# Designed miniproteins, single chains, part 50

Each design is a single chain, and the fold is of that chain. pLDDT is the mean over its residues in the fold that is shown.

## One batch from the design tools (miniprotein)

Design m1731
Fold by ESMFold2-Fast:
Structure m1731 (fold): chain A 65 residues (1-65)
Amino acid sequence: IEERLAFFKSLGFSDELAQKAAEQITLPISGIANRIVPQLDAGVSKEDALNNVIAFDSAVGAASS
């Protein structure tokens, strides 16, 4: 959790968004980075980028059933 918080804060995320990401996303940091960074580069907001990664994580979890 501390490593995830540090990672998101290094990208400029607020404490609240970083905590939300650390609690709701099960992907490893590399998987999160591969989804977050392209969205931020495209001008997507940090909150929307996080929500998109959470949706992706949920879809991946459903596919493993």
Scores: mean pLDDT 74

Design m1732
Fold by ESMFold2-Fast:
Order: C-alpha cells, then sequence, then structure tokens
Structure m1732 (fold): chain A 71 residues (1-71)
C-alpha cells in the first residue's frame, strides 16, 4: 500500500514537471494530486478519503490511483 502510493506520488510529480511548460493547468492538477498523496502517507489517511479528495482535483487522476491500489 505505502509503496504503491509512494510510486504514484513520484509518477504524478514527474507528470507535473513534464507538463509545466505545455499545460500549466494539467501540471497544477498533477502537483496537487501528488501533494495529497504525500499528506495521506504522512497522516495515514484512509484510501477511500484520499480517493475522494483526488476526485475533487480530477476524476481521471482519482481513477488512475484507484487502479494502481487494486493491483
Amino acid sequence: RREVLEEEMRELTRLAEEHADSDPELSAKYAQAAYLIHQAIVEGTPEEELLAELGKVDPSIAERVRERLER
């Protein structure tokens, strides 16, 4: 669980960096999602609550994280 969230946080951070110049709005969403995952890891936030917060940022990002957690 923690390893999966740490991997997703790193991937979303990388995506934010890759899109920073070409799509600042998308970059900001990836950065916000990575931050929420980091806080969830630190605070021990339940997966259901984390996914709900990610869905407020972007439903597709929430679904991506859910798929990773189901593996």
Scores: mean pLDDT 81

Design m1733
Fold by ESMFold2-Fast:
Structure m1733 (fold): chain A 68 residues (1-68)
Amino acid sequence: SLQELQEELHERLAKAKTLEELKEIMEEHFRRVLEELQKRGVTLSEAEKELLRRIAEQEAEKLYEEKQ
């Protein structure tokens, strides 16, 4: 479920120590969220996918700053 994916995300982010790890975690989470939405019959446009990718990247950078 999306809630289980969000809980897994929080746990993985807490354990990550580098910007590269944070970006990888956020990118994997984004991919898994898209797969879950696709299974539920939700189709996202390329523009919507790009917006979500940008948000994930920004959040990874913010979390990295908070860990420094």
Scores: mean pLDDT 76

Design m1734
Fold by ESMFold2-Fast:
Structure m1734 (fold): chain A 68 residues (1-68)
Amino acid sequence: MDARREELVRRGAALYVGLAAQIGEDAAAQETRERLERELTAAGLSPEEARRLADQAVEQGRQMLAQM
């Protein structure tokens, strides 16, 4: 369901922002992608869909960080 995917992406973006403050942007992007891909595939998404949504979450997180 789209609303649940949006929630997971939003949560991932927030995770990225929090991690970027502690471990830097590149490491935060890697950790966020790995964690979200794992959670999304466990939720029944294909690896391709999980990667796309994880990339989207990181991009949203980068945009949020840039606004600060």
Scores: mean pLDDT 80

Design m1735
Fold by ESMFold2-Fast:
Structure m1735 (fold): chain A 63 residues (1-63)
Amino acid sequence: MLSEEELIRRAADFLVLVGRLDEAEAERLIAETKSREEFAERMVELGVASRELAEEMVSPPPL
């Protein structure tokens, strides 16, 4: 499974790819968050994802 840091990076990169975050916002979120839960809360606070979507994005994908 991916590490917590890798899951956060993957979620941030995806949000940049789909145009919901710019690269600077993504890098700031990665630098400021230490857990998947913290990253998910930040995404919800910024309005870039619902709580459900944010939690899914920081979870490992199903096989």
Scores: mean pLDDT 74

Design m1736
Fold by ESMFold2-Fast:
Structure m1736 (fold): chain A 86 residues (1-86)
Amino acid sequence: SDEELRRNAEELRRQVFIDTVRLLIELGYNLSEIIDIVRGKNREETLKKVEERFGPAAAEAFGAVLDEMSGLSDSEIRELYEEALK
């Protein structure tokens, strides 16, 4: 059904956000720094670290995901962070 497809797409989107936060943790960022990065701070520096490890296409994709996450509240980002630590 269309509703099932939409639900599955939302779950995949949530998993991408969790994986993005997990990568930021692996890059050495704490929760406060991750919130700042999602809000658009230190983006150039963060994307350069992704580019150095995974290449420019990965950095571009990562930046696009961070832009999509920029509308999340601090509480929602914290929830993703807690899930990423599992």
Scores: mean pLDDT 87

Design m1737
Fold by ESMFold2-Fast:
Structure m1737 (fold): chain A 81 residues (1-81)
Amino acid sequence: MKEIEERLEKLREEQKKNPDAFPKVSPEEIRALLAKAAEVAGLPPELVDRLRAGDDDGLAALIAERDGPESAAILRRLLAA
């Protein structure tokens, strides 16, 4: 979770530093980046697949089961942003 947040923050920082050189990221591109970050973080393939598919509820349910409701709340916040 924290690793995914860090990657999103780095992406936002790059946009701030070079807005003309770094194009706007679409919601689909954000999801692809989150899925890639989840793969790199070693999360199970089922979580990565749900993230790519946009199954926010299913993804949050899996995270709540594994890491507890606070981790699921952080995930929902990231997906809603």
Scores: mean pLDDT 66

Design m1738
Fold by ESMFold2-Fast:
Structure m1738 (fold): chain A 75 residues (1-75)
Amino acid sequence: SIGDQKMDRAQHYIDQSDQYLKQGKIKQASGYLTVSNILIRDAMMSTDPFSDDQVKRMGDLIDRYKDLYDRIKKG
């Protein structure tokens, strides 16, 4: 579905943000995280109803986003 494709893309941008953060590239990490936020919101708006697997996946994406946001803000 379109929602699944947006979740896949959000996951990719979160993974890239985490990779750049591990390299100390804070500006790049922040940029990828900003795009992931847009894609997460788009996935939420494009998915109706959510499957149980999509609910879990969305929760995981939001949790990873928050963790990376806090780490970037402190670095």
Scores: mean pLDDT 84

Design m1739
Fold by ESMFold2-Fast:
Structure m1739 (fold): chain A 116 residues (1-116)
Amino acid sequence: SHMEEEERKKRAEEVFELAKGQIYRSAGDLAKARADYQEDPSKKEEYEKAELNFRRTAADAIADALSESPEYGKKVEEFVEEVTKRIEEASKDPQKARELGDELEKKGNELIEKVK
């Protein structure tokens, strides 16, 4: 029915927004952890944990989106690539990496809170 189609679309959109939110949050943590590690070698374990968490969050988000549609899976993959490039570029300056981390964490929290 038309109602069932609308509910499916709404769920797929909610999954996509939640996926972006989770990716942004884990990316923010990674950006900050990388900056901390660049200034302090004792922070290596925290950096490795944040990197692993980002990789797992991205993989889970892609899998969840693919379960809704191949189109959503592709959108999440492209989003992960864009976020990864932003982290990599900011990694050249620890201060910029921390500022990016705060921005991504805020965006992630806003998206997660918006999913009803």
Scores: mean pLDDT 85

Design m1740
Fold by ESMFold2-Fast:
Structure m1740 (fold): chain A 56 residues (1-56)
Amino acid sequence: TTITVDAEAGKVVEVTVTAPEAGTVTVVLRSPQGETRYEFNLSKAGTYTAFLQALP
């Protein structure tokens, strides 16, 4: 699963992912300066929160 989140350059954003089962989730953080990809390998179903920084 891939989730795209838009953010301002250099900002930290809170991303909450609700996964129905274990698996890999990719979060693409987009800013005016470009995209950063974060991969999360989830061992089980649940709700996960991450704080991710956009490119400055």
Scores: mean pLDDT 79

Design m1741
Fold by ESMFold2-Fast:
Parts: C-alpha cells; sequence; structure tokens
Structure m1741 (fold): chain A 64 residues (1-64)
C-alpha cells in the first residue's frame, strides 16, 4: 500500500540522518499516516473509546 511505502521511506531517511530534529519530524509523519490507514479501513475509534469508558464506569459502580 502507498502508506506502507511511505513509512518505509521515512525510516530510511531517519537511518541516513538520525538527528533529533529528523526523528521528531518522522514521528509526526508516522502518526498522520497511521491515523489515515486506520480511517481507510473504516475502523471507528470512537466505538473503542466508548467501550473502554463503559467498562470503567461499570467497575466503579460495583465498588460503590
Amino acid sequence: SPEAEEIRQIAREVERDPSVENLQRAIERLRGILDRLAEAETIDDSVIRVAAAALVAANRSRIR
């Protein structure tokens, strides 16, 4: 996939110039690509967050 190719390219750029500045830029770019990849697969992250919050609330109700 184009995202996988871009990730590999970023890794190569960091390998050639492993400066703190380039590493910081690479991390930001990788996060953006990963977010787009997850969205492209139609994964709804909000459902995961809601489920986690519900579990926490249920556990707190039991302790009370």
Scores: mean pLDDT 61

Design m1742
Fold by ESMFold2-Fast:
Structure m1742 (fold): chain A 83 residues (1-83)
Amino acid sequence: SKGVEKILREAIKELEELLAKEKDPKRKAEAQAHLDRAREALAEGRYLEAARHILEAARALGKENEQPSIDAGVAELATVVLS
């Protein structure tokens, strides 16, 4: 699952870049909380939980439909987990 970890890390990095540009303190705090949980889940090998928190962070930033790598990563992770 090295490929899954890479996709999740890239998604987190993209969201961290969006978070740095976010001016709304409420969206910033909500996205940060989800990214913190995503990093914790990823460190523990809980890839599905990490992907869920990544998606929630993207939603908080209003970017879930504008982040194809996140959507693709979630879909790929679902395929790997179910296989």
Scores: mean pLDDT 74

Design m1743
Fold by ESMFold2-Fast:
Order: structure tokens, then sequence, then C-alpha cells
Structure m1743 (fold): chain A 77 residues (1-77)
């Protein structure tokens, strides 16, 4: 895989985490998590559609980043 594609994917996923942190300050943690999960699904599906990720790679990343979203929202109260 091209390094540039992996960097771009990392930037998009980082933006999901940043938005989750901001949302968790003003909405319940469960709401911030739901929105974050939807964003992760969109970002990973776009990466699969563009040929940056296989389905198995997308599944692994979804699981990993969803865990990060949950922890981040819960820690923000």
Amino acid sequence: SDLEKHVELSVRLRKVLDRTRELAKVVPAEEAIRIGEEEIERVTQEAVDQGWLSESEAEFIRRLVTEAVRRLAEQTS
C-alpha cells in the first residue's frame, strides 16, 4: 500500500477522534460514541471503496478506533 494513502487515512481517523472529544463536552457520552461510530464506518468504507484498505483491514481499524472513541468519550465525562 502507498504510504501517502495510509497517512491520509490516519489524518481522517484522527479528525474523528478530535470531533468525538469536542462532542463529548456538550452531549452525553453515548451520543458522542454513536456519532463517532458512524464517522468511523464512513471513513473506513470510503477507504475500501478507494482501494486503500481490504475489508479485513477496515474491520480491524473499525474495531480499534471504535474502542478509542468509547474511551475518549467516557474520559471526557
Scores: mean pLDDT 83

Design m1744
Fold by ESMFold2-Fast:
Order: C-alpha cells, then sequence, then structure tokens
Structure m1744 (fold): chain A 89 residues (1-89)
C-alpha cells in the first residue's frame, strides 16, 4: 500500500537495519554492529537474546544459500518485533 510515513519505531528499525546491512560481508563486523545496537538501545537480557538468535538464524540462512531479499525481510521483521517489545517497557 502507498502509506507514506514510517512511525518512529519503523524509523529506528530502518536505521539499525541499515547499519547491519553495511557490515553484511563480515560476520565479525556484523556481530560488532549488533553489540553496539544493543548497548546504544538499552535492551534487556530477553531482547538481547532475541537479537542474537535472529542474527545467528540470519547467518544460517545465508550459509544455506537463501537470497538477500528473504534474509533482509527476516532480519527487518525481527528488529521491528524487538523494537516494539522494547517500546512497551
Amino acid sequence: RSSPPLDPVQQRAVRYFSRLEMNKDSQDAFKGTVDNIIRDGGFNASQQKKMYDAMNKMFDMRQNGVGDGVINTYMSSQIMTIMRQHDKQ
């Protein structure tokens, strides 16, 4: 649908995802970016676990030859879910 503006949660998720995508070619750089997002975002232990679980599943998908579009959709969805849970605190 042609819905124009992103809400603030979507805007934060897009910013985090863009930072992660810039480091997609290195697992170490990607993990470092996740660590920084967790530190900057003030996520609790449960949310941190969900972020690392999503990261590990993304790496597994990439190793299994899943296309970037599917991986990006998955990771974006997981970030949005975690951000919405964080905002409910």
Scores: mean pLDDT 73

Design m1745
Fold by ESMFold2-Fast:
Structure m1745 (fold): chain A 90 residues (1-90)
Amino acid sequence: MMSDEELKHQVETLKKQLEEAEEEDRIPFILEGHVFMVSKETLEKLLSGEITSVEELAEADPENREKLLSLSPEVKERADEEIKRLLSLL
């Protein structure tokens, strides 16, 4: 699980990449050591607090749905906590 400092650094990096990204660009989002290439739209929803769980992320980004839903229950629980912690740093 990422530390709060690592999550804060990821938030800062994601915000910068979101500002520089085109609509067709995919941005790397790290969750429980897994890299997900998310759309600009998905990242905007995540950083606005509209996406608060792995299930909501999978629903918002169909390209990553299979990969997100294939996470073990234990990893999914930690990932849900990591998303909530990331949002608390916004």
Scores: mean pLDDT 80

Design m1746
Fold by ESMFold2-Fast:
Structure m1746 (fold): chain A 91 residues (1-91)
Amino acid sequence: SALEREIERGVAELDLAVIRTVVRRNPEADEEELAEAVRRAAERILERLGDDREALERAIELLREIAEAAASQPLVREAAEEAVARLEAAR
């Protein structure tokens, strides 16, 4: 349904934006927890929005920003880069 698609788009954008904010503002945050959050967000996006090109492109943009912000957090950067590759392959 249209409502379900908009909810999933909103959830995806909010999850990734929150992760990006934590990565940017909180260098003491648990790197493994953040990496797992990135992986879970990407998996949900692929499951719920895998055929939505616009949603995938927006998620890739946010994941690239997370990877850039995580320059000193290698587990988070790696998870974000892997997520970008997976979403690019789906579009």
Scores: mean pLDDT 88

Design m1747
Fold by ESMFold2-Fast:
Structure m1747 (fold): chain A 68 residues (1-68)
Amino acid sequence: MTKEELLEKLREAIRNGDVEKAVELAKYAIDHVEGGKEIVFTALLEASREGRKEVRDALLKIAKEKGL
C-alpha cells in the first residue's frame, strides 16, 4: 500500500467515523510504512478539524503508545 492509498483510506475512515478502521490503518502506517508517523499525525489533524472526536481520541492514544 502506498502512502497516498493509506492516507486516502484514513480520510475515508475519519469521514465515516470508523474508529476501528482508523486505528488499524494507523498501526499499519507506523509499523510498516516509511513516513507512517507523519501520515498518522496528518490524520489526527484532519480528524480534529472535522470534529471527529472519537477518531481523534483513538488516534491520539495510538500516537502516545508509539511515542509520538
Scores: mean pLDDT 83

Design m1748
Fold by ESMFold2-Fast:
Structure m1748 (fold): chain A 87 residues (1-87)
Amino acid sequence: DKKELLEEILRLLEEIGKLASEAKNLELAEQATLLRRELLEKEDVLSEEVLREVKRLVEEALAAAKAGDFERAIALLEEALEIIKNS
């Protein structure tokens, strides 16, 4: 279900944004916001396979952020954004 996958990714990005705000990590907050914008802009054209791949990267980014590894979280969100841009 494409809509359910998108909604799950958006929920995970909101959680990352909250962690970024609490940690005062502006770069992580900006990357989460940018990825959210690209997902919403391309929601009608993104395949379910691409959304599943993006979800895995965003889940890893959230886990990294929870562990305090903000550099890794940012890199994972940048990788997810590149996948969307190339789709």
Scores: mean pLDDT 89

Design m1749
Fold by ESMFold2-Fast:
Structure m1749 (fold): chain A 78 residues (1-78)
Amino acid sequence: MVEDLEYIAKEAEEGADPEKIIEKLENLITFIEQAAPAEVQAAVLPLLREAKEAAEKGDLEKMVELLREAARTLRQLL
């Protein structure tokens, strides 16, 4: 999960296709909703949903910031 968040953020910084980034974020959100503990969901899902919304609006800088914040939060919970 942390590695996935960091990888998506890196791909966005390197100019990856925004549609591919949004698709990866949707898949990760779905996985967390289905498989993660309630504490992880409560801490991370709001950040990931905001990141997806930012990406859909073309604000990739904000999306990257939110993904890095989510990754930091996950490291503290693990």
Scores: mean pLDDT 80

Design m1750
Fold by ESMFold2-Fast:
Structure m1750 (fold): chain A 78 residues (1-78)
Amino acid sequence: AEPSLLEQVRLATAGAVANAALAEATGDAGLADASRQMAARAEEAAKKAREAGVPEEEIERARAEGEAAGAAIAAATL
């Protein structure tokens, strides 16, 4: 099975980045709130992954993949 904590880091980071870019472009407070909530989820998932013994390099890779995916979503939407 896929490591659910790493996937949570990746997906939550993507959501945080995409919603932050869209909030900046539109001034939408709801998107800014969604970005903050997703960032908090990514941090919690990363913390749990570290506590579970997941290597830091894998957590950083998931975060980097999420950042790239979020930027791509924002670019496609804007």
Scores: mean pLDDT 84

Design m1751
Fold by ESMFold2-Fast:
Structure m1751 (fold): chain A 66 residues (1-66)
Amino acid sequence: SMDALREELERLGKEYSRLLEKINDPSLSDAEKERYRERAAEIGRRIQALERELRPDSTIVLLPFK
Protein backbone atom coordinates (compact mmCIF):
# COMPACT_ATOMS: atom_id res chain seq x y z
CA SER A 1 0.00 0.00 0.00
CA MET A 2 1.02 3.63 -0.45
CA ASP A 3 0.95 4.29 3.30
CA ALA A 4 3.35 1.40 3.93
CA LEU A 5 5.67 2.65 1.18
CA ARG A 6 5.62 6.19 2.62
CA GLU A 7 6.38 4.91 6.13
CA GLU A 8 9.27 2.81 4.79
CA LEU A 9 10.58 5.78 2.79
CA GLU A 10 10.47 7.99 5.91
CA ARG A 11 12.28 5.33 7.93
CA LEU A 12 14.97 4.93 5.27
CA GLY A 13 15.25 8.71 4.92
CA LYS A 14 15.93 9.06 8.65
CA GLU A 15 18.57 6.33 8.50
CA TYR A 16 20.14 7.94 5.42
CA SER A 17 20.23 11.34 7.16
CA ARG A 18 21.88 9.71 10.20
CA LEU A 19 24.54 8.14 7.96
CA LEU A 20 25.23 11.50 6.27
CA GLU A 21 25.63 13.01 9.75
CA LYS A 22 28.29 10.38 10.52
CA ILE A 23 30.06 10.92 7.18
CA ASN A 24 30.34 14.64 8.01
CA ASP A 25 31.40 14.10 11.64
CA PRO A 26 34.91 15.62 12.04
CA SER A 27 35.67 13.34 15.03
CA LEU A 28 35.37 10.13 12.96
CA SER A 29 38.24 8.53 11.05
CA ASP A 30 38.26 8.06 7.27
CA ALA A 31 37.84 4.30 7.81
CA GLU A 32 34.66 4.84 9.87
CA LYS A 33 33.30 7.27 7.28
CA GLU A 34 33.98 4.76 4.47
CA ARG A 35 31.78 2.20 6.24
CA TYR A 36 28.98 4.74 6.62
CA ARG A 37 29.31 5.74 2.94
CA GLU A 38 28.88 2.10 1.89
CA ARG A 39 25.73 1.76 3.98
CA ALA A 40 24.41 5.11 2.70
CA ALA A 41 24.81 3.86 -0.89
CA GLU A 42 22.71 0.77 -0.08
CA ILE A 43 19.99 2.84 1.64
CA GLY A 44 20.04 5.37 -1.23
CA ARG A 45 19.25 2.63 -3.75
CA ARG A 46 16.30 1.48 -1.62
CA ILE A 47 15.01 5.05 -1.37
CA GLN A 48 15.18 5.48 -5.15
CA ALA A 49 13.21 2.26 -5.68
CA LEU A 50 10.49 3.36 -3.24
CA GLU A 51 10.29 6.86 -4.77
CA ARG A 52 9.63 5.26 -8.17
CA GLU A 53 6.85 3.15 -6.63
CA LEU A 54 5.25 6.29 -5.15
CA ARG A 55 5.54 8.46 -8.30
CA PRO A 56 2.50 7.15 -10.27
CA ASP A 57 0.13 7.60 -7.30
CA SER A 58 1.49 11.11 -6.63
CA THR A 59 1.23 12.23 -10.26
CA ILE A 60 -1.96 10.43 -11.35
CA VAL A 61 -4.87 11.53 -9.13
CA LEU A 62 -6.99 8.70 -10.50
CA LEU A 63 -7.24 6.26 -7.54
CA PRO A 64 -5.90 8.31 -4.59
CA PHE A 65 -8.11 6.84 -1.82
CA LYS A 66 -5.11 5.75 0.34
Scores: mean pLDDT 75

Design m1752
Fold by ESMFold2-Fast:
Order: C-alpha cells, then structure tokens, then sequence
Structure m1752 (fold): chain A 80 residues (1-80)
C-alpha cells in the first residue's frame, strides 16, 4: 500500500534526523515523496521540501517538515 509505505519512509526519515543522520533522513523523505505523490500530493510536496532543507543544512526546518509530512500521511490513511 503506497500510503503506508510512504508513512514508514517518513517515520524512518524522522528517526534518522532525530539521531543526526540527515543524509539518511533526506533519502527517506525523497522515498516518501516518490511513494506519496500519486495518492497524497500535499504530503509529497511537504516531504520533498523537508528533503531539500536537510540537504541545504537547514535541519530545524527539515525536522518540522518531516513531522508535518508524517501527520498528513496518517490523516490520509485514516480517511481511507
């Protein structure tokens, strides 16, 4: 299921960011974007924004975007 896989990727990305591994975090959020884009485009855009912020070293903005993407994905799953 694409939404559940996107949420798993987003949660792993958030955990990597919490542990200071922002390279792994960015990779997981790019995966979340790819999986979410066809079914939850708003969550996908937030995940992409987070990955870009992480790559640019803006880890505080990335962490906030990561939490918001995971929240949007959970809300989309709950709607189904």
Amino acid sequence: EPLERALEAAEKGAEAAKNGDYQTSADYFEEAHRLAEPVAPKAAEVARSGAISAKNGDYKTAAQAFEYAARLLREEIARR
Scores: mean pLDDT 77

Design m1753
Fold by ESMFold2-Fast:
Order: C-alpha cells, then structure tokens, then sequence
Structure m1753 (fold): chain A 84 residues (1-84)
C-alpha cells in the first residue's frame, strides 16, 4: 500500500515528520491513516487515526498542506512530501 512521509514545516510545534498510509487519493485530496509520527509531535498520540489532507503542490516535493483529523484542530503548514 502507498505510504507518504510528510515533514510539516513552520508549525507552532516546530518541524515534525509523520508517515501516512494512503487509503484514498483524488488528485490533491488524500485520505490516509497515520502509521507513524515523530515522538512529542502533535500527531504522535493520533497514530492509527484517519487523516484528510488537502494539498497545493509547489516545487521539489513541497506543498501547502491542510491536515484534518476528526475532533482535532486543523493544521495548516508548508510540507515536504516523499512517496515511500
């Protein structure tokens, strides 16, 4: 199954990395599951939860990203995205 490593930049918590398993992708909209997250990051406690991403692609694997998890605050960040 497709996995993405996402490094979120410029968040109030500083930069952190998460790994998502892609469940569904329609262009720049991705539904995934958090399979790993950097310890101490805002998403570390949400491993196993489903996440919805809206991406605006930029250059060199960079994107503007909105990340939503049900019942959690929305995260907006610049992100570096790598396919695993």
Amino acid sequence: MKRLRITLLGTPAGPFTVVLEVLEQEGNRIRGRIVDAEPGSPLARLVGKEVELDLTPLENGMASLTLRVEGEPEIRALAFIEEL
Scores: mean pLDDT 82

Design m1754
Fold by ESMFold2-Fast:
Structure m1754 (fold): chain A 90 residues (1-90)
Amino acid sequence: SDEEVAEAVAELIKLLSQWGKATDPEEKEAIRKQMRDHVKKNEPLFTPEQAELLFKAAESKDLSDASVHIDEFMQTLSQETRQMVLELLE
């Protein structure tokens, strides 16, 4: 459902924020594993192209790189689903 898609994406964005704030390399790698596992678990909610963008975000070298992939992913969503994601991030 659109709600499940929005919840899955909002959780990934929250994990990306935590990853960007983490200073310990071991903590960063643990969060990256959580992001990868989260995308894999929720992969059936996405098209193959959407899943690829989210995996690219999870494997990004920095937040700037991740943001490019997240922005491209968000453009694949309806305006209504994008609004749901934004509300979940408040």
Scores: mean pLDDT 87

Design m1755
Fold by ESMFold2-Fast:
Structure m1755 (fold): chain A 75 residues (1-75)
Amino acid sequence: SMAEARAKAEAAVEANQEGIELLAQLAGLSPEQKEEIVRRAFEAAFEAALRDAPSMEELRRIAGRTAYEEARRLA
């Protein structure tokens, strides 16, 4: 369901929260840029969760990878 996909995506992003905060701090990103990283990571995990219900481990990897790529783009 959409609600389950959303909950899984939120959990995947939350699992990466400390990493996202560290990336934003090290890259000197603004709070608005950090929010963009979180949004992009959530979108990627949510889309993946809607396709074929991948494992939480895979959703966490997707969220983390997307966060890193977005931080690199904004830096």
Scores: mean pLDDT 86

Design m1756
Fold by ESMFold2-Fast:
Structure m1756 (fold): chain A 75 residues (1-75)
Amino acid sequence: DSNRRAQAEEYREQGLEYLEQKKYEEAAKKFYQAIKLDKSNMEAEKGFLLALMKLEEEGKTELAKKLRQEVESLY
């Protein structure tokens, strides 16, 4: 569905904006929404993994685990 893919791209772009601002939790949540709408969006998956890595570097390991589990539940 092109409409869902377009919405996924919008969420992916918002995730990238949050990464630029170093708001990694917000970035991960936007990338999660993109993946939920379009599991084939590789750029959203890459952004999500980068955001999780940054959260772990900040010591937010429990939040990163929770977000990883949420994405895994989509598959």
Scores: mean pLDDT 87

Design m1757
Fold by ESMFold2-Fast:
Structure m1757 (fold): chain A 73 residues (1-73)
Amino acid sequence: PVYRITFTSDKPVSVADVRKLVESYGGTLLSFGRVGDRWEALVELPESADVEALREDLETKLGAKDVEIERVE
């Protein structure tokens, strides 16, 4: 399934760090960029992926805030 992930951060966020995190869950980063004051990632994750663990890692490892994860496919 494909998810749209949006968040804000007070710290610099690199596409490489986001990609590594997504890949650690067996997923693929399809796109990443800024939409206004938010970061937006489109990711493909396996059916078995723990989406809530990914949310926690975004918050703790990347300093993400106001994380929203929406299944789009």
Scores: mean pLDDT 84

Design m1758
Fold by ESMFold2-Fast:
Structure m1758 (fold): chain A 56 residues (1-56)
Amino acid sequence: YSEEFKAAVVDDFLRKARPVKDVAAKYGVHPEMIYKWMREDLDVYVEELKEAVEKV
């Protein structure tokens, strides 16, 4: 899968607030794949967000 495809799927899942099953069916992938891509994407995002917001 391409990096752009992964990002688009994860973004659609987060923006539309749909069950992961519905998003997976729409893009023809397993929900487990979306979960893995989201976790990897969030790992990068969380580190940036933590530096900006979770400075207590």
Scores: mean pLDDT 68

Design m1759
Fold by ESMFold2-Fast:
Structure m1759 (fold): chain A 68 residues (1-68)
Amino acid sequence: DPAAELEALDARIAENPEDAEALTQRGIVLYELGDLEGAKADLERALALNPENKTAQVLLDYVKAQLA
């Protein structure tokens, strides 16, 4: 259930805004739902916190290409 997944991730990020894993997971869910701007924001934040996050890096490249 994407709505329940987003609600859980929103709560986790509200409690810890520097949770790079939660930001990456919410970025993936937002991308799957077609929210490219929301996905970009979360993935950029996740990479700022953890630059070695390959998943966030690759997905952000795809999102940015789709927004161009």
Scores: mean pLDDT 85

Design m1760
Fold by ESMFold2-Fast:
Structure m1760 (fold): chain A 63 residues (1-63)
Amino acid sequence: MPFESVEEAAEAYLKFLLTLPESAHEQALAYLRREAEAEKDPEMREMYLRAIELAEQRLRELF
């Protein structure tokens, strides 16, 4: 489903990461970044990358 905002995408990514063990978080974040970088629309790519950064920051604040 296309996300309407960076916040919505960040919340979805954080929720996904929280379903994984902490030891898998770095690999999952690397995977998400590679997928975002493959996005052909520059605006959508920037939105996804910002959402991933926000999700990573929030994830680190929880632990």
Scores: mean pLDDT 79

Design m1761
Fold by ESMFold2-Fast:
Structure m1761 (fold): chain A 57 residues (1-57)
Amino acid sequence: SKEDEERLKKIMEEVQKKMDEFLKARETGSPEEVAAKEKELNETVKRAQKEIDEIKK
């Protein structure tokens, strides 16, 4: 549905944002910043995967 498409788009945008933040931290950040952003990305991906699975059922 169009609602599911919009929800998927928002999920993908959130994951992309966290991935960009992690990559930026890897280029210019401290080891602590990299670890923090990696944790945020991993949690965002786990949440995104559950939401996508619910939509695509």
Scores: mean pLDDT 82

Design m1762
Fold by ESMFold2-Fast:
Order: sequence, then C-alpha cells, then structure tokens
Structure m1762 (fold): chain A 71 residues (1-71)
Amino acid sequence: SLAAEGEALIASLEPEARAASTREKNVELFRRLLQTYFGASDEEIEEIIRLAPDVEARAKLLEELYARRLA
C-alpha cells in the first residue's frame, strides 16, 4: 500500500530527514483538516499554521476549533 511504502521510505532516511518528513506530513494533514472540516481559506490556513508551528500547538488549536464549531 502507498501508506506502508511511504512509511518505509521515511524510515530509510537519516534521523533528521525522517523528522522533517514526518513534520511536513503532519502539517499537510493539518491543512486538509482545516479546509475540509472548518472551511478555512488558504490564507486563513497559512496564518493559523504560522500561529501554531509545532504539533502540540496545532493539536490544541484543532481541539479548540472543533469545540467552538460543535457548540
């Protein structure tokens, strides 16, 4: 599967390159969530990513946005 092949490729990279690839993949998934579930524009998404540069900040922001949309 593409997912298994992607994971194998990432695992074969140098440790720093693997971390960078994982980070980029996480940012891309975050963008897709904002577009699909929150209807955010490309400009809004880039501003949100700028405000939440790490995985923990992005997770917290998604939780907050989800709670506000559910309420």
Scores: mean pLDDT 63

Design m1763
Fold by ESMFold2-Fast:
Structure m1763 (fold): chain A 92 residues (1-92)
Amino acid sequence: AMDKTIEEGLKVIEELKKIDPEAGEKAEKAIASLSKEAAALAARLIILAYEAKLSHEAIDAMVKALAAIDPKSADAFKAIGEAAKKGVELLE
């Protein structure tokens, strides 16, 4: 389940890389820096943001919630949240 979720999240990042290579590359690197469990949570954030067309406020709220659960991954979650916001803006 986690491996499949990470794969689906990386597919969304690959689409972002076609539009904004810098944002996509930062998000991919951030996911690679995380534990498998944290990477799966980050991937779910990206997938949900893109599929549900989440507002920037909703993405920020999810990033804060994830950072509270796993403070060691806070910077990576923030980077992924910023990439998700950009993806929603550019792909919609």
Scores: mean pLDDT 79

Design m1764
Fold by ESMFold2-Fast:
Structure m1764 (fold): chain A 75 residues (1-75)
Amino acid sequence: MKKLVEEAKAEIRRLAEQGDFDRAFQVALNMAQMLRIMKEYKSAADVLRFSASLIPQYRDQLNSLADEFEELAKK
């Protein structure tokens, strides 16, 4: 899990640094969706928060999703 999350964060950062924010956003959503299926809600929220810091075009959308997963992690 930890290695998979770190690899995804590295890819998101790489794409964002290249200005490919649409692909960075898709990688973030795909990782969060996979973590959601595994009920790893805290890790999903962490990936979304990290991505929101790097992808200004989708910041509000990513933060809203992260808020939702943080609430799910409390249950």
Scores: mean pLDDT 84

Design m1765
Fold by ESMFold2-Fast:
Structure m1765 (fold): chain A 68 residues (1-68)
Amino acid sequence: SLEEAREILKKHGVETSDEVIKAIIEASNGDKKYIEAIARLAHVTTPEQAKKLVEYLKKNPEIIDKLV
């Protein structure tokens, strides 16, 4: 949910707009590993940046593995 994603981002010190959080959820299909990875790797300020980063992580799963 939007609330769960916001709490995950807050745990990593990330506060962003609902539009960006929704873009992360949509691009990741709500997969928490991508939400966690974005929180750890990047300062994302636009929905476009969020979508591009999720697609990059999907193509480079070894980056996710390094964050676990």
Scores: mean pLDDT 75

Design m1766
Fold by ESMFold2-Fast:
Structure m1766 (fold): chain A 70 residues (1-70)
Amino acid sequence: SRADLRDYILRTAPEAAGLVDFLVEKAAGDRALAEALLRLVQRLGNTQETLAILQKIRSTADAEAVLAGL
């Protein structure tokens, strides 16, 4: 559920609290996508530039490709 995913994000990456609602909607219940998006936030930081990158991610494969390029 959205509540379960929200709780997972907040427990795993408290630094992403400002992005939690965006991340929950973007992941659409996909735990693997949520984990990949959190790794991007952890590597790039909680910034407007990170948000712009996350907005372009459509799948776990897209997120892994961005992570591999870092």
Scores: mean pLDDT 78

Design m1767
Fold by ESMFold2-Fast:
Structure m1767 (fold): chain A 99 residues (1-99)
Amino acid sequence: SLTEEERAFLEELAERVEAAGLRAEAIEEAMREAAERLGDEEALEWAEEIKRRLLEAGVSEDLAAELAWQAFGMRREDPSLTREELLAQVDRFIANLKK
């Protein structure tokens, strides 16, 4: 799980992203900084796949990046969370958009 220092760092990144108005560019930069700092390239790969799937479903770049950022955070808070579980949540979100 996350150390207290890692959690504080991620919370600071989240605040910077919100201050930037949740723009895709700011979110993508924050995710790269987090992956570098935490040594978790796998979490970044999962987030990029989630973003790609959302964009393919017609979700905006800003919203797709925001949801990918949330998934990155969930993975870091719960190391038992699988890629399949995150993708299942994304698939449910996309299905709800088509209603």
Scores: mean pLDDT 76

